# Designs tried in a protein design run: designed miniproteins, single chains, continued (4). Part 103

Each design is a single chain, and the fold is of that chain. pLDDT is the mean over its residues in the fold that is shown.

## One batch from the design tools (miniprotein)

Design m15569
Fold by ESMFold2-Fast:
Structure m15569 (fold): chain A 85 residues (1-85)
Amino acid sequence: SVSDKIDENLDLYLQYQKLVDDLMKTATPEQKKQVGALSTQLENTLLDYRDKAARGEISLEEALDLQTQALNDALKQLDALKAQV
């Protein structure tokens, strides 16, 4: 349902923010720059999907699915940044 998708998106977003906060405590300057760029890209992507749904270009359900995909992709990229030697 749409409600379940909203709850999933919120949970993933909060998970992403927690992982960023944890990483930023020990990150190198280069990692901080890369995390900042990833977070900016993610925020712009989430807002773009929201705006498209608001304009009726896509359904709310489609926007939520696309946001879930973007959040999962960002989480994978964040894990890769944390694993850098």
Scores: mean pLDDT 88

Design m15570
Fold by ESMFold2-Fast:
Structure m15570 (fold): chain A 88 residues (1-88)
Amino acid sequence: KVKEKAYEAIEKAADTLREVATSFEQDVLAAFAEIVVGIMKATGVVDKESIDIAIRILREALAVSTDPNQRKALEEAIKELEKVKKEL
């Protein structure tokens, strides 16, 4: 079930990015969400490399986010992906 957890974590990360993009009307964050989903769908395999790329995208989104609640959501998504990566 580690791969199932990895898919769920990436999907939640993408949802978090879409929510942030919608709340702040930031097209760049919406693009990051599509990249996260694209990584998952393009290979059909979720491994440590894919998780690392997703974490980096979330951290880049965090750098442009100014709202404390959205920053917290992004930080929680990063922590979830880091936990999944340790199980891979």
Scores: mean pLDDT 66

Design m15571
Fold by ESMFold2-Fast:
Structure m15571 (fold): chain A 63 residues (1-63)
Amino acid sequence: DLVDQFAKLASLDPSMSREQRVQFFQLGAGLPVDGVLDERTRAALAEWLATGKRLPERYVGPE
């Protein structure tokens, strides 16, 4: 699970719910903090996990 992998790499509390982990990622990534694991949040998580160092908001505007 992308959210679990993020939480593990970011050393977040493993007792956190999935929603709380999503909110922490969204806050750090500059996304709207709604706790919803939507397509945008999943794409951002996948990019962050693939690069390990890069924020998913790359300033490449969605068209």
Scores: mean pLDDT 67

Design m15572
Fold by ESMFold2-Fast:
Structure m15572 (fold): chain A 100 residues (1-100)
Amino acid sequence: APVSLLVLIEAESEEKAKEIEELVKKEGERFKQENPDILRITISRLKLDNGKYLLAVAITSSNLEVGKEVAEKIKELVEKKEPEAKIRISEQQSSGRAPA
């Protein structure tokens, strides 16, 4: 089954969260074009109870190392644009029963 990597980004405001979301959408399309192993990149935005925003970037890759490389590149791009953002990368193997 494809591997999934999750990049979790905590932003201080809705404006910062939207800027990060647009950056990840733009760069994610480039990464998909440059890396045939990248099957999908999806972004979800959630408002937290403390007024901050959580962005969840899910990267689905047929190759774990390529997925990790793209996750790290997204982290670096976000850190450069919003250095106060808290970023965590988590590896999750897809629960698919067959790699079909």
Scores: mean pLDDT 80

Design m15573
Fold by ESMFold2-Fast:
Structure m15573 (fold): chain A 94 residues (1-94)
Amino acid sequence: SQQVQQVISVLRDIGTRIRQVAQTSTGDQRRTLQITGDITSDRITQVEQWSRDGRDPSEIVTSSINHIQGVGRTMSRVDPSLSRDIDRQRRQIQ
């Protein structure tokens, strides 16, 4: 599904950006970014498995949008610019 591939692409980009910000961060901010990056990587693996298992693409998309919204909320307290970028990327999934 093009929508599922778009979800995976968005999640990979979000994970990469979170890890990039983590490299320039310290203390609690860095720890939150590293944990969120790991959670996002785990979610990519889960989405790829769901796709292989033949799950309904609409369920995968909805679940992934909810995950990305959660990541955005976490990032709003850590890096507001990253949070805004994540929300923008989420909107691309439709």
Scores: mean pLDDT 87

Design m15574
Fold by ESMFold2-Fast:
Structure m15574 (fold): chain A 98 residues (1-98)
Amino acid sequence: MKEEKIKELVEKFKELLKKKDEISEVLKKIKAGEKVYNPVTGELIETEEEKEKAMKEIAKELKKIEEEELEIGKELAELGREDEAVKLLQEFVKEENE
């Protein structure tokens, strides 16, 4: 049960990371003045008004993704807190002793 749930959460987290990367790439292109599709609505961003609308919608979607990431992170920590805490501590100590 725990392993199946952890695997499901990890897969969902990877999907959210992929969505976040795709949205971040679109944001970078919008800021560079490139013609791109709004990842939320699927509409082509051509005008300054469409750009402003897309930026607001993208910001809301990113916030929603971050909230979902936080919830998954909390659930993963609760399910694997002992092993994950030990691993995190070991990696942290390893980087401090560089």
Scores: mean pLDDT 69

Design m15575
Fold by ESMFold2-Fast:
Structure m15575 (fold): chain A 94 residues (1-94)
Amino acid sequence: SELLKEGEEAYEKGLELLEQIKLGGTDESTLREAVRYFLEAAENFVKAGRPEKAREVVEKLRELLRLGQRVLPPESLELIEEAIRKIEELIRES
């Protein structure tokens, strides 16, 4: 499935950026890009009929939220929380 492949590619890019964030190389643009890739991955996974993979994306966003809680500004934390809510809604509608 092309959707599944596109979802996997977006997920891999999101994971690469998450590892950069874990190493302390985070800035607002890197975080925003990671959230964008995770949202793209989750949307494609749901459309491909793989909500279990979208749940894996939620787990990675929750990890990002935990890592960022003391170092990221409130606006960035809210962006991650909004992404989690959006993906959970997509899973419920699937």
Scores: mean pLDDT 84

Design m15576
Fold by ESMFold2-Fast:
Structure m15576 (fold): chain A 80 residues (1-80)
Amino acid sequence: SMRDRQEALLDQLVALEEQILELRRRAEESGYDPGLQAEVERLEEQGMGLYGEALDTLSPELLEEFMRRYAERDGELRRR
C-alpha cells in the first residue's frame, strides 16, 4: 500500500541520516578524510533518490505527513 511505501521510505531515509551523522563525526575526528567525505556524499545522493521516490509515488497528503515525520525523526537524531 502507499502507507507501507511511506513507512519503508521513511525508515530507509532515517537510517541513512543516522549513518551520515556518524560518518561526519568520524570525518571530523580524522581531519576530514577524503574517503569518509566521499562516503557521506554517496549516502546523501542515495537519500535524494529516496526523497525523489516519495515525491513520485506518494499522494500530496502522505508526502506532507512523510516530510513532517522525517523532520521530527531527524531532529531526534541530531539531539543525540
Scores: mean pLDDT 84

Design m15577
Fold by ESMFold2-Fast:
Structure m15577 (fold): chain A 58 residues (1-58)
Amino acid sequence: MEEEEWKRQALLDAAEGYRRARAEGAVTGPPHPAIELVYRDPSEEALRKAIELMEAEA
């Protein structure tokens, strides 16, 4: 897939993993800010902002 689509999918997968871990009580704190953004708002705009946050950290 395209690199941008790959990054979006990775963030969606990370947010889904966080939801499951949160539901099972495995984590209680917020995840990385990019993942938290997608977790709260899985819109295309949120995904784009999350990718920018991840790139700024890299």
Scores: mean pLDDT 72

Design m15578
Fold by ESMFold2-Fast:
Structure m15578 (fold): chain A 58 residues (1-58)
Amino acid sequence: SEEDIELAKKLSDRDKIALLVLYHLGESYEEIAEFLNKRGYNLTPEEVKKILKVMGIS
């Protein structure tokens, strides 16, 4: 959805790369959200799943 695309746009390219790396390493949506929130985001695990879907991950 457009809202999910706008959510993904909030992440810098570096943080998108970090998200993909953590996902590839098998980190949970909760662990990925915690990592990003320590970097200044305010994301739920469900929003992390939506961002991954926007990036072509399912």
Scores: mean pLDDT 85

Design m15579
Fold by ESMFold2-Fast:
Structure m15579 (fold): chain A 87 residues (1-87)
Amino acid sequence: GVEEAIRRAEELARKVKDEEVRRETLEGIRRIREAYRAGASRSELAALYAAGKIRLVALGLEGADEEDIRLGIEALDLVADALDAAA
């Protein structure tokens, strides 16, 4: 379920070694979690996922470690996949 995917995503995000990438990944997951619990639309949840992914890509362009960016995106993708499956 979505709540289980959020928990797994938070566990994966905590493995990110770069503090800024980890913080941004956890913030992205938190925003999606809060919106989901508030009953946000599929389009609103998709927009939050896209925004989080864009921010992580931007950190990669700013020189953040490629493996940390990959893990952060993987964590967000876990939540997005669960949201799509729950729709």
Scores: mean pLDDT 88

Design m15580
Fold by ESMFold2-Fast:
Structure m15580 (fold): chain A 109 residues (1-109)
Amino acid sequence: LAKEGAYLGYYGGHLGARGGTLAVKEGPKEAIPLGTAGAISGSGGEFMGRLGYKTGNPLLAYEGGLSAYNGGYLAALGGKVAKNERAERLGRLGYRLGRRGYELGKKAY
Protein backbone atom coordinates (compact mmCIF):
# COMPACT_ATOMS: atom_id res chain seq x y z
CA LEU A 1 0.00 0.00 0.00
CA ALA A 2 2.61 2.63 1.00
CA LYS A 3 4.97 1.71 -1.87
CA GLU A 4 2.05 1.49 -4.31
CA GLY A 5 0.84 4.97 -3.27
CA ALA A 6 4.40 6.32 -3.48
CA TYR A 7 4.79 4.94 -7.02
CA LEU A 8 1.54 6.63 -8.08
CA GLY A 9 2.76 9.91 -6.56
CA TYR A 10 6.09 9.48 -8.39
CA TYR A 11 4.53 8.74 -11.79
CA GLY A 12 1.65 11.20 -11.37
CA GLY A 13 4.11 13.92 -10.34
CA HIS A 14 6.28 13.12 -13.36
CA LEU A 15 3.28 13.46 -15.72
CA GLY A 16 2.07 16.67 -14.05
CA ALA A 17 5.56 18.20 -14.31
CA ARG A 18 5.73 17.31 -18.03
CA GLY A 19 2.25 18.76 -18.65
CA GLY A 20 3.11 22.00 -16.84
CA THR A 21 6.38 22.31 -18.77
CA LEU A 22 4.58 21.82 -22.11
CA ALA A 23 2.00 24.49 -21.20
CA VAL A 24 4.85 26.96 -20.51
CA LYS A 25 6.94 26.06 -23.60
CA GLU A 26 4.14 25.79 -26.17
CA GLY A 27 1.52 28.17 -24.76
CA PRO A 28 0.96 31.92 -24.58
CA LYS A 29 2.36 34.01 -21.70
CA GLU A 30 -0.97 33.63 -19.85
CA ALA A 31 -0.24 29.88 -19.43
CA ILE A 32 3.11 30.48 -17.69
CA PRO A 33 1.88 30.92 -14.06
CA LEU A 34 -0.32 27.78 -14.08
CA GLY A 35 2.18 25.71 -16.10
CA THR A 36 5.09 26.73 -13.85
CA ALA A 37 3.13 25.98 -10.66
CA GLY A 38 2.08 22.61 -12.11
CA ALA A 39 5.68 21.77 -13.07
CA ILE A 40 7.01 22.69 -9.59
CA SER A 41 4.30 20.80 -7.64
CA GLY A 42 4.50 17.84 -10.03
CA SER A 43 8.29 17.68 -9.61
CA GLY A 44 7.82 17.72 -5.83
CA GLY A 45 5.43 14.79 -6.10
CA GLU A 46 7.90 12.91 -8.32
CA PHE A 47 10.75 13.48 -5.83
CA MET A 48 8.76 12.57 -2.69
CA GLY A 49 7.05 9.62 -4.40
CA ARG A 50 10.39 8.19 -5.55
CA LEU A 51 11.80 8.53 -2.03
CA GLY A 52 8.64 7.02 -0.53
CA TYR A 53 8.91 4.04 -2.88
CA LYS A 54 12.55 3.42 -1.88
CA THR A 55 11.88 3.78 1.87
CA GLY A 56 8.29 2.47 2.14
CA ASN A 57 7.45 5.62 4.12
CA PRO A 58 3.65 6.19 4.02
CA LEU A 59 4.02 9.90 4.85
CA LEU A 60 6.13 10.40 1.72
CA ALA A 61 3.50 8.48 -0.29
CA TYR A 62 0.80 10.78 1.15
CA GLU A 63 2.73 14.04 0.60
CA GLY A 64 4.08 12.95 -2.80
CA GLY A 65 0.60 11.98 -3.98
CA LEU A 66 -0.85 15.28 -2.76
CA SER A 67 1.87 17.28 -4.55
CA ALA A 68 1.30 15.24 -7.73
CA TYR A 69 -2.47 15.84 -7.42
CA ASN A 70 -1.98 19.61 -7.09
CA GLY A 71 0.68 19.72 -9.82
CA GLY A 72 -1.46 17.70 -12.24
CA TYR A 73 -4.50 19.90 -11.59
CA LEU A 74 -2.53 23.10 -12.22
CA ALA A 75 -0.86 21.59 -15.31
CA ALA A 76 -4.28 20.61 -16.71
CA LEU A 77 -5.51 24.20 -16.24
CA GLY A 78 -2.29 25.51 -17.82
CA GLY A 79 -2.81 23.14 -20.75
CA LYS A 80 -6.34 24.51 -21.27
CA VAL A 81 -5.03 28.10 -21.28
CA ALA A 82 -2.26 27.02 -23.69
CA LYS A 83 -4.84 25.14 -25.83
CA ASN A 84 -2.41 22.22 -25.69
CA GLU A 85 -4.32 18.94 -25.50
CA ARG A 86 -1.23 16.90 -24.58
CA ALA A 87 -0.34 19.20 -21.67
CA GLU A 88 -3.96 19.10 -20.42
CA ARG A 89 -4.10 15.28 -20.72
CA LEU A 90 -0.77 14.81 -18.90
CA GLY A 91 -2.03 17.14 -16.15
CA ARG A 92 -5.31 15.22 -15.78
CA LEU A 93 -3.45 11.90 -15.55
CA GLY A 94 -1.07 13.37 -12.98
CA TYR A 95 -3.93 14.63 -10.78
CA ARG A 96 -5.80 11.29 -10.95
CA LEU A 97 -2.70 9.22 -10.12
CA GLY A 98 -1.59 11.68 -7.43
CA ARG A 99 -5.01 11.58 -5.77
CA ARG A 100 -4.93 7.76 -5.68
CA GLY A 101 -1.36 7.91 -4.36
CA TYR A 102 -2.24 10.14 -1.39
CA GLU A 103 -5.34 8.03 -0.61
CA LEU A 104 -3.18 4.88 -0.41
CA GLY A 105 -0.48 6.71 1.58
CA LYS A 106 -3.11 7.95 4.04
CA LYS A 107 -4.52 4.42 4.51
CA ALA A 108 -1.00 3.03 5.12
CA TYR A 109 -0.09 5.80 7.58
Scores: mean pLDDT 87

Design m15581
Fold by ESMFold2-Fast:
Structure m15581 (fold): chain A 74 residues (1-74)
Amino acid sequence: SADEKKKQEMQLMYETLVDVSDVTSAYLARRRQANQIPDPQARRAALAQIDAEYDRRIAEIRSQFNQKLEEIKS
């Protein structure tokens, strides 16, 4: 029913927000730790890797959200 689909959409949105929050919290903690690296070249490399990993994880979460949302709407 439409009401059941709406509940499923709300649950998916909530779960996705929790996942994004968790990934973002981990990302910020990793950046804070990397900023403590004394060597400027190693620090830059670590930050670039952390940023790339975060972007990849967020893109994956977005892809999974879109796929699940499509399944609910079907």
Scores: mean pLDDT 90

Design m15582
Fold by ESMFold2-Fast:
Parts: C-alpha cells; structure tokens; sequence
Structure m15582 (fold): chain A 100 residues (1-100)
C-alpha cells in the first residue's frame, strides 16, 4: 500500500471515529443519570485516545507522501479530535461538580 493510500484510509477511519465521538458527546450531554454519563464519558475518552493515534499516524504518513492536500485533511482530523477532547473535559468537570 502506498503512503498516500495508507494516509487516506487513516483519515477516513479518523473521520468515522470523530462522528461516533460527536454522537456520544451529544448523548452524554442529554444524559441525566450521573453514572450513565460517567460510563459514556469513559467510552468517549477511549475513542478520543484512539482517534489521536490515528490522526498522528495519518499526519506522519501524509507528510512523508509529500501530498499537501492529504496533510491538510489529516491536520483537520487532528483539530476535530482536539475540539472533542475539550468538549469531553468540560463534561467531565460538570460530573465532578455534581459529586461535590
């Protein structure tokens, strides 16, 4: 498999994971049961960590390929993961305050 083909596959995988994370974040925001919200947040964190690894590898492969468009797309995946991480952090702190 070429570096470009591998980068494209990882970008698609990252985008799919980001869609799943966004769905779970919306579900967590609507969840009124604190224990269920904590379980959702743990699942979200696992998926964010996976998406970070995928984004980092996609960026590395896109850089090595010299394809600037793929690099842009890979960086966009990384940026979307960063936004999701901030959203998850905010929800986690809300849960902590409900416990206090």
Amino acid sequence: MSLEERARELIREGERLIEEIRRLLREARRETDVDRRERLLREIRRKIDEAKRIADEAIRLAKESGNKELLREAIEVGADVGVAEIDAFVLEREVEKERA
Scores: mean pLDDT 88

Design m15583
Fold by ESMFold2-Fast:
Structure m15583 (fold): chain A 62 residues (1-62)
Amino acid sequence: MLSEEQLEKLREALEKLRAAGVTRVGASRDAELAANPEAQALAREMGFEALPSVVAEHIRAP
């Protein structure tokens, strides 16, 4: 349920990721994409493999 302006911002961000050589979304931005299934669908349509919620489960601790 993303508006046109939200889709435009997301597309622009994905273009930057592609320019940086990112083909899979598994960083902090993955959390934003995981929050919106439509955003994940857009990433997949643009050729990205959107990874669902690949965020650190456990904090680094000894």
Scores: mean pLDDT 55

Design m15584
Fold by ESMFold2-Fast:
Parts: structure tokens; sequence; C-alpha cells
Structure m15584 (fold): chain A 62 residues (1-62)
């Protein structure tokens, strides 16, 4: 798992790479460290959700 944080204007964009899946979260009104910490938790949650959605997509493709 690779996590990066970038400042874009007044916001922080946290990017997470989970194998072949790349996820991003944008945070405003907080520090870089706060954005990174919240981003890590949110990206892990979204990764789990994405795995569940891949299963649903396979069912819809049948």
Amino acid sequence: MEIEVEKVGDDYVVTGKFGDLVLKETYSGMTKDQALEKGKKKLQEKYLQALLEKQKELELAK
C-alpha cells in the first residue's frame, strides 16, 4: 500500500495505491498530517467497498 499527500490550492489530496487500484480523497480546512491520517482510514474503507463492487459487477456481467 502506497499513500501520498499533495497540496492543491487550499486543499490536500491524499492518493492511495492498492495493487492495481488508485483511490483519491480531498480534504480542506485541516493540516497536512490530519488529511493524511483521515485519508489513510478513508482510502482503506473505499478499497474494501471497491472489492465488494467488483463482485457485484461480475454478477451484472453474467
Scores: mean pLDDT 76

Design m15585
Fold by ESMFold2-Fast:
Structure m15585 (fold): chain A 80 residues (1-80)
Amino acid sequence: NKEIAEVALETAKKVEELGGLQTAALLRKAAEYALKGDKRKFAVYLTAAGVIATELSIEGRDEVSKLVTEGIKKIQELEK
């Protein structure tokens, strides 16, 4: 829905500012599918963003992973 898409887009902007360009692109795709009501594709792109953020954390870029985790938590609270 709109609120879930807004959280995904806000998270994408913050991640992009830290140089997480691929993670930000995946979060923007997740937001696009949230607006379309495509829960399956939304979940796929959100999961992909989390995986890439985890890879960046292993490389020492933990700040991207933290932002993505916080964004996912907000999205989960909106889906209640």
Scores: mean pLDDT 80

Design m15586
Fold by ESMFold2-Fast:
Structure m15586 (fold): chain A 111 residues (1-111)
Amino acid sequence: MAAAEGGYLAGLYAGGEKAGEEAYSGGLSAESGALRGDGSGTAAAGVGLISAGVSAYIGGRQSGSEEQIERGKKALEGFGEGGKKAALAGTAEESLKGATEGAKKAAELAA
């Protein structure tokens, strides 16, 4: 499932294992909601992605590396925007799209 796997890889790259795990959880919640077609998991998707962004930002700051601090900031922006969109989505499909776009944006901005 692309949102969970893509989120994990983007989070891992930008902020390390914790950010990857949180993004995976968020993406999986969005995917599960989409499969059920009932919007279940939109809030969990948002929380997971926002948490991933925060963890990436904290990890970057703890590294003391300007490059890693910048990656963490960009991951916070990408995952934060995606998580907000996923949580506020009116449909499971919109939530899944928000989660997928957030993970992609976090990866692109961190590169």
Scores: mean pLDDT 74

Design m15587
Fold by ESMFold2-Fast:
Structure m15587 (fold): chain A 72 residues (1-72)
Amino acid sequence: MKLKFESADEALRAAKALLEQAKTYMENGDIERAKELVDLAISYAEQAIEMDPDNPEAKRLLEEAKKLKESL
């Protein structure tokens, strides 16, 4: 699902929240739900980079989310 944000910071905050939730679901053994949240976090982080390509925090979050997805 493609959600439209008003700013890179807004998209970044949403991605961070989803990634934190995904980690919680992984800890509880709900891997399917964790995968869904990681995929959504990746999409939001990519949207943040599209809006602000020089944002190092968005790039770092995208890398973290992709690594987490590979471990699922």
Scores: mean pLDDT 80

Design m15588
Fold by ESMFold2-Fast:
Structure m15588 (fold): chain A 62 residues (1-62)
Amino acid sequence: AAAEAAGAARAGRLGTEHQQRVKDLIEKNKDKSDDEIFKLLLKELGGMTDAQAEAAVAGANA
């Protein structure tokens, strides 16, 4: 089905940008603990839930 939601399209783009920022932030903070990286993700990116931040950290470890 075709979706014409500009807001949804922006959210999708933000998703890829968020992934890039997450990877960059984790790379810069590899010297820090997992818990500190989790807190940084919440503070730096804003609008990210605890579950999303936890999943991002777990995904980066893969």
Scores: mean pLDDT 65

Design m15589
Fold by ESMFold2-Fast:
Structure m15589 (fold): chain A 69 residues (1-69)
Amino acid sequence: SAAEQAARRVGEEAERLSGDKSLAGRAETAKLLEMGVKEAEVSPEAEEQAKKALEELEKIKEEERRRKE
């Protein structure tokens, strides 16, 4: 599905940019939550960690863009 592909892409980018599989997994989860594919079993703490991972990925992407100037 489009949501799964988007989430997988976010996870792959996170792993490629950070080298952190934990960050990649959390970023993928965050994308699935934003796309409305979240499961009923997601704790508030897990949602917060997932959102933080997505924000961390955005920060890494911004740093990479800044470095390539």
Scores: mean pLDDT 73

Design m15590
Fold by ESMFold2-Fast:
Structure m15590 (fold): chain A 71 residues (1-71)
Amino acid sequence: MLSDMEVNDTLSRIVGEQSERFAELLRTLPLDEALRRMKEEFYRRAKEAGIPQDEADRVWRQFVRTVRERV
């Protein structure tokens, strides 16, 4: 299992890459569709990296809040 530091480092990397990808998706897709595709990819990557579901859920909720506050 990953340590808490490894989980946080991995999630930060995933979120950074996802934010870049989200900007690209927003050029061609509506917000709801961009978020849907981001959610699918984020959870798949989190699962592949061995990140606990609870930690993935926490980070995804924060990402959605941040995006919705700006849009």
Scores: mean pLDDT 75

Design m15591
Fold by ESMFold2-Fast:
Structure m15591 (fold): chain A 78 residues (1-78)
Amino acid sequence: MEHLRQALEYTVKGIQAASKGDYEKAAKYFRKALEYARKAGAPQEALDYLEKAKEAAEKGDSDSAIDYAQRALDLLAT
């Protein structure tokens, strides 16, 4: 499942970027994670959390971005 693997990889990269305070990079990675998650047929709940992670990163809220991305990751990994 290439698209699911890419969604997981970009979600993790987004979390790492947000942890470093690189909000622009975090938002970019969460956007890519969303694209691949949609292609993988991920549940809407996972897509909603990735969207919230992206928005939090765009606002410079790293704690919320990481929390939402972690919730999306849990849903994608099941």
Scores: mean pLDDT 86

Design m15592
Fold by ESMFold2-Fast:
Parts: sequence; structure tokens; C-alpha cells
Structure m15592 (fold): chain A 81 residues (1-81)
Amino acid sequence: SISEVVEELARAFEAGDLEAVREAVARLVEAAADNPVFRAAMEAVVAVAEAVRAGRLEEAERIEREVLERTREEAERLAAE
């Protein structure tokens, strides 16, 4: 389910496993490629990488938190349909 993929994404971020993050994001896009919330999650992965590279760790953490919250909400909404 999409909720399971979101949980995998959260675990991958916590572990700092970039390969697992890529895998989870790819599966999310495959499941709902036209969903604007999930597309925003892909853009956020790039923004997090840029923030980390620039040493803006607080910004990276904020983006991760916001994206995970919105993605979980959307996955729950889809599961309720």
C-alpha cells in the first residue's frame, strides 16, 4: 500500500540510506505519478539534498518533516476512499 511505502521512506530518511530513499520515492511515483502531493515529495528530496550540501541541516529537517506529514495525510486520504 502507499502507506507502507511512506513508512519505508520515513525509515530510509532516518537511516540516511539514500538508495532506500530513491527506491521508496520511485515506488511512490509508480503508484501515484499524477498525484501532486507525491510529486511535491520528489521535489522535496532534491531540496533536502541541496540543503544538506549547503550545511543547512535545520532547513533539511524542516522540509523532511513537512513532506512526510503531507505524504502520510494524502496516503491516509487515498486509503479511506
Scores: mean pLDDT 72

Design m15593
Fold by ESMFold2-Fast:
Structure m15593 (fold): chain A 103 residues (1-103)
Amino acid sequence: GAKEAAKELKEAAKKGDGLKAARAALKIAMQALQGKLTEEDIKEAKEAAEYALKKSKDPLVREAAEAALLAVEGAEQNNRDGILKIIGAALRAIGVELDAELA
């Protein structure tokens, strides 16, 4: 769920694992889109994203953390279209990294 995704984002930030961070951010955004984030889930996702932005200099980890924050804000504002745009951006970022790793 969203709590597990928040923990994965923190772990990815500690290791500089951009793909893991992007997958975690996508999980958070999907839960946000489905209206499944509790107030506690929102708090934990925010704390994980803020931790990643403070501790990581990896560009994909930072982009994933920013996407997670925007998805959480979209959930708080009932902005479904905003969340969908974030999901689209996260999927493109994952695709680019997978292409780089497979090349």
Scores: mean pLDDT 77

Design m15594
Fold by ESMFold2-Fast:
Structure m15594 (fold): chain A 71 residues (1-71)
Amino acid sequence: SSKQQQIQQLQQELQDFKEEIDKEIEKLRQEKQKSTDPDVIQKLDNRIKSLEELKQSFESSIQSQIDQLQS
């Protein structure tokens, strides 16, 4: 069905977005491991948290769209 195709597309968009965000988070975690400066570590932790929150918000948005299609 067209609705099933739209749901699959939204799931793919979510997976692609998560992959990009997870790559950025991993890069920041590696930078954190190389740092001994508490201020730098805190800045990196804040950025990681921000990206995790962005990932959650996008997931919620996609799930809301899927729920509307499943009506």
Scores: mean pLDDT 89

Design m15595
Fold by ESMFold2-Fast:
Structure m15595 (fold): chain A 81 residues (1-81)
Amino acid sequence: SAEVEKLIEEAEELLRKGIEAGVPIGVVMRVLGAIETLRLSKNPTKEQIAELYRAMGEAYEAMGDLETAKKYYEKAEKLEA
């Protein structure tokens, strides 16, 4: 969907900024893996979308943006509820 494509674009932009900010390679790999899963899925599941939200939250947390990280974790929890 257009919404999933937009989320992937936001995640790619976050990943670029996170790499520049020196976030741990493990966080980078989790974001990349979640993006790849969504790109390979013709009909992404709520679980797969929630995984990307969690990975994005980890990236924000690693960058010291705890408030934005909380928002992404909340998005993941609401989607899986």
Scores: mean pLDDT 88

Design m15596
Fold by ESMFold2-Fast:
Structure m15596 (fold): chain A 92 residues (1-92)
Amino acid sequence: MSSRELTLRVIGLTLRGIGALLDGDLEEVARVAEELKELAKEALEAGDFETARFAVQQLIRLAQLSGDERVKRVAEEALELAREAGVEVEVP
């Protein structure tokens, strides 16, 4: 998969997550968080560390905005995966 395609998927999922937050749909936010984590993992496996970092940063933001413990857990798991791969992620 191209890095551009992965980046566009991160953006699409982030917008979907924000829409779910505005609707108060925490189940959808949690689903989006899981998909962002999977996408970050895919980017790491592809050696696309910039897209992986971007995906993890969006996950952290969704966790902060939602206050949902499931989303926070997914963000922490994704951050750990990135750090284990040697990717430094700045928390916004």
Scores: mean pLDDT 85

Design m15597
Fold by ESMFold2-Fast:
Structure m15597 (fold): chain A 60 residues (1-60)
Amino acid sequence: AGEEEVRRLLLEAGMPEAAADATVQGLKAVVGEVTAEDGRRIARTIRTGAPAGRAAARAL
């Protein structure tokens, strides 16, 4: 799903396969699951509101 799409984009940007895998795993650890739909919604929320990291800090 979107996890593979994100990985592909990182590889196209010139990132080594091992580094791309580590980055995707890091994103999964933060959001649980990376999908294209979720990625679009997260991007919109960040653009129209506070950064996700700042919102998460307040939620804690």
Scores: mean pLDDT 58

Design m15598
Fold by ESMFold2-Fast:
Structure m15598 (fold): chain A 80 residues (1-80)
Amino acid sequence: RPPVLVEPGSEEGRAVLERLDGVNAQIAQARAEMDKELAKLEKEGVSPEEIKAFRREQLDRIIPLEVEVLKLAVDLTVLA
């Protein structure tokens, strides 16, 4: 394993932080993609129902990632 440059208190804490960073990156990417596609759909004049359906589908994809962030935050709190 590569040496740690900064110790967040434990190897377990570092592993949780690395995973948290990865999930947060996935959420940021998904939100950016959602916002870009929503802007495109609105510009193309698709129905409000289709926009709502798309937003719902994207949120269903993002919500599990946000739940994972909360679980990782709880894990980090227990390790602190």
Scores: mean pLDDT 76

Design m15599
Fold by ESMFold2-Fast:
Structure m15599 (fold): chain A 91 residues (1-91)
Amino acid sequence: SKEELRKELEKKIKELEELIEELEELLKKETDEEMKKLLKKVIEELKELLEKAKALLADESATEEELRELILEIEILLGIARIVIGVYKVI
């Protein structure tokens, strides 16, 4: 249902906010200038996605398809980011 999709999007927003915070902490500790640039760009892109997600959640006219598509986009990016962060912390 649309209500269940909105609740799922709220959960994804929280996960995305937590990821951004973790990446900002990594950025504070990073000494490599090229890695700093990449982290800053990724953080900016994720913040833009977060604002898009919050806007869609606030939109009463949002369709189930739009909600599903954004949830899937966030899930894919969260999955990729978790793998990358895991590898980064081991290296």
Scores: mean pLDDT 82

Design m15600
Fold by ESMFold2-Fast:
Structure m15600 (fold): chain A 87 residues (1-87)
Amino acid sequence: SKDSLIRRFIGLLNIAVPLSEEKIKMVEEALRKMNLSPSTISQMIAYLRKNSEALRELAQRILNSKTLSEVEDIIRELVEQVREELG
């Protein structure tokens, strides 16, 4: 399910860099607001599992973000990168 994929994505980020409850909620809200498909979220997870440095950098950028809008922009950049490299 989409909810399961969202939890897996957040879990990967939190393992790489421990996130506050506030940042976890921001990531969940961003993913839901952006209405990303289950396929897109699955591709993001697959990409990050193969790229440990990219995962850590992404998690750190999210930790350093201050607004929901900044988190949405970070996730949007990841979606574009994944679409170009994984199809």
Scores: mean pLDDT 85

Design m15601
Fold by ESMFold2-Fast:
Structure m15601 (fold): chain A 110 residues (1-110)
Amino acid sequence: SKEAAEYMARQAEISARGAEEAARLAAKKGTPESATGGAVAAAGAGAGAMLAARRGGDKEMYEKAGKAGREAAEYALKAGLSTGKEGEEYAKKAEKAAREAAKLGREGAA
């Protein structure tokens, strides 16, 4: 239903914000715990976006949302496992991918 798709898109946006924050913390702390947190939040954002797009019936949107979510999770993990400038660069890529996943989920729900 439209309501279910809109709910999933909203959850994807919340998860994307969590992924952004977790990626920033991972880059600053450089700890495995921060890296894991960022990856989990990013994966959640991608999953939510995929579900929203799928329920909207847009296969292309579903595939794009899945790719963005996977990229967000990968970059969040790399941010946590890297230090200094390299960690910051991966955190920014994770934030961008998480925002894209949330946007695609929202558009797929419309």
Scores: mean pLDDT 68

Design m15602
Fold by ESMFold2-Fast:
Structure m15602 (fold): chain A 74 residues (1-74)
Amino acid sequence: MLSEAVRIALRLLRITEATAREMLARGTPRDVALATLDARAAEIRTVMEEHDIPEDVRKEIEARIDKIRAEIRS
């Protein structure tokens, strides 16, 4: 079973992904979408740093954040 901290980090990630996709779908300006993603990513990274999240989970979360950032920049 995942730790509660891992569950929180993954929940924040899912909300972040959904928010970013919704912003892109409605035509939100790219700079606003990127700023929103960066703020949410900072929150997720704080949770990961404070709660000793497993490296494999951290790599998955960072890869998914980078994927969304690439989608916004494209």
Scores: mean pLDDT 82

Design m15603
Fold by ESMFold2-Fast:
Structure m15603 (fold): chain A 80 residues (1-80)
Amino acid sequence: MKEYTLEEIEAYLKSKGKDRLTGEDLAELFGIDVRVAELAVRAIAEKYGVPPYLTLEMVRELLKEKGIDKLTPKDLLSYI
């Protein structure tokens, strides 16, 4: 199973010239179906009252909430 630290996710975003993750980015990072990734992003984004994206700060808060140091597909799927 693919897993990423906050620093690895930041490096991914910088490599793509981006400041936020979309469902497509999560599908690429975690090897999950893009439609499932889009549902997870939407569910998390709705909690923050923003359009369907994840910022590094949102990822940091998710890691804190779950008490983990790496984000996994299971952590994303827990929101759908």
Scores: mean pLDDT 81

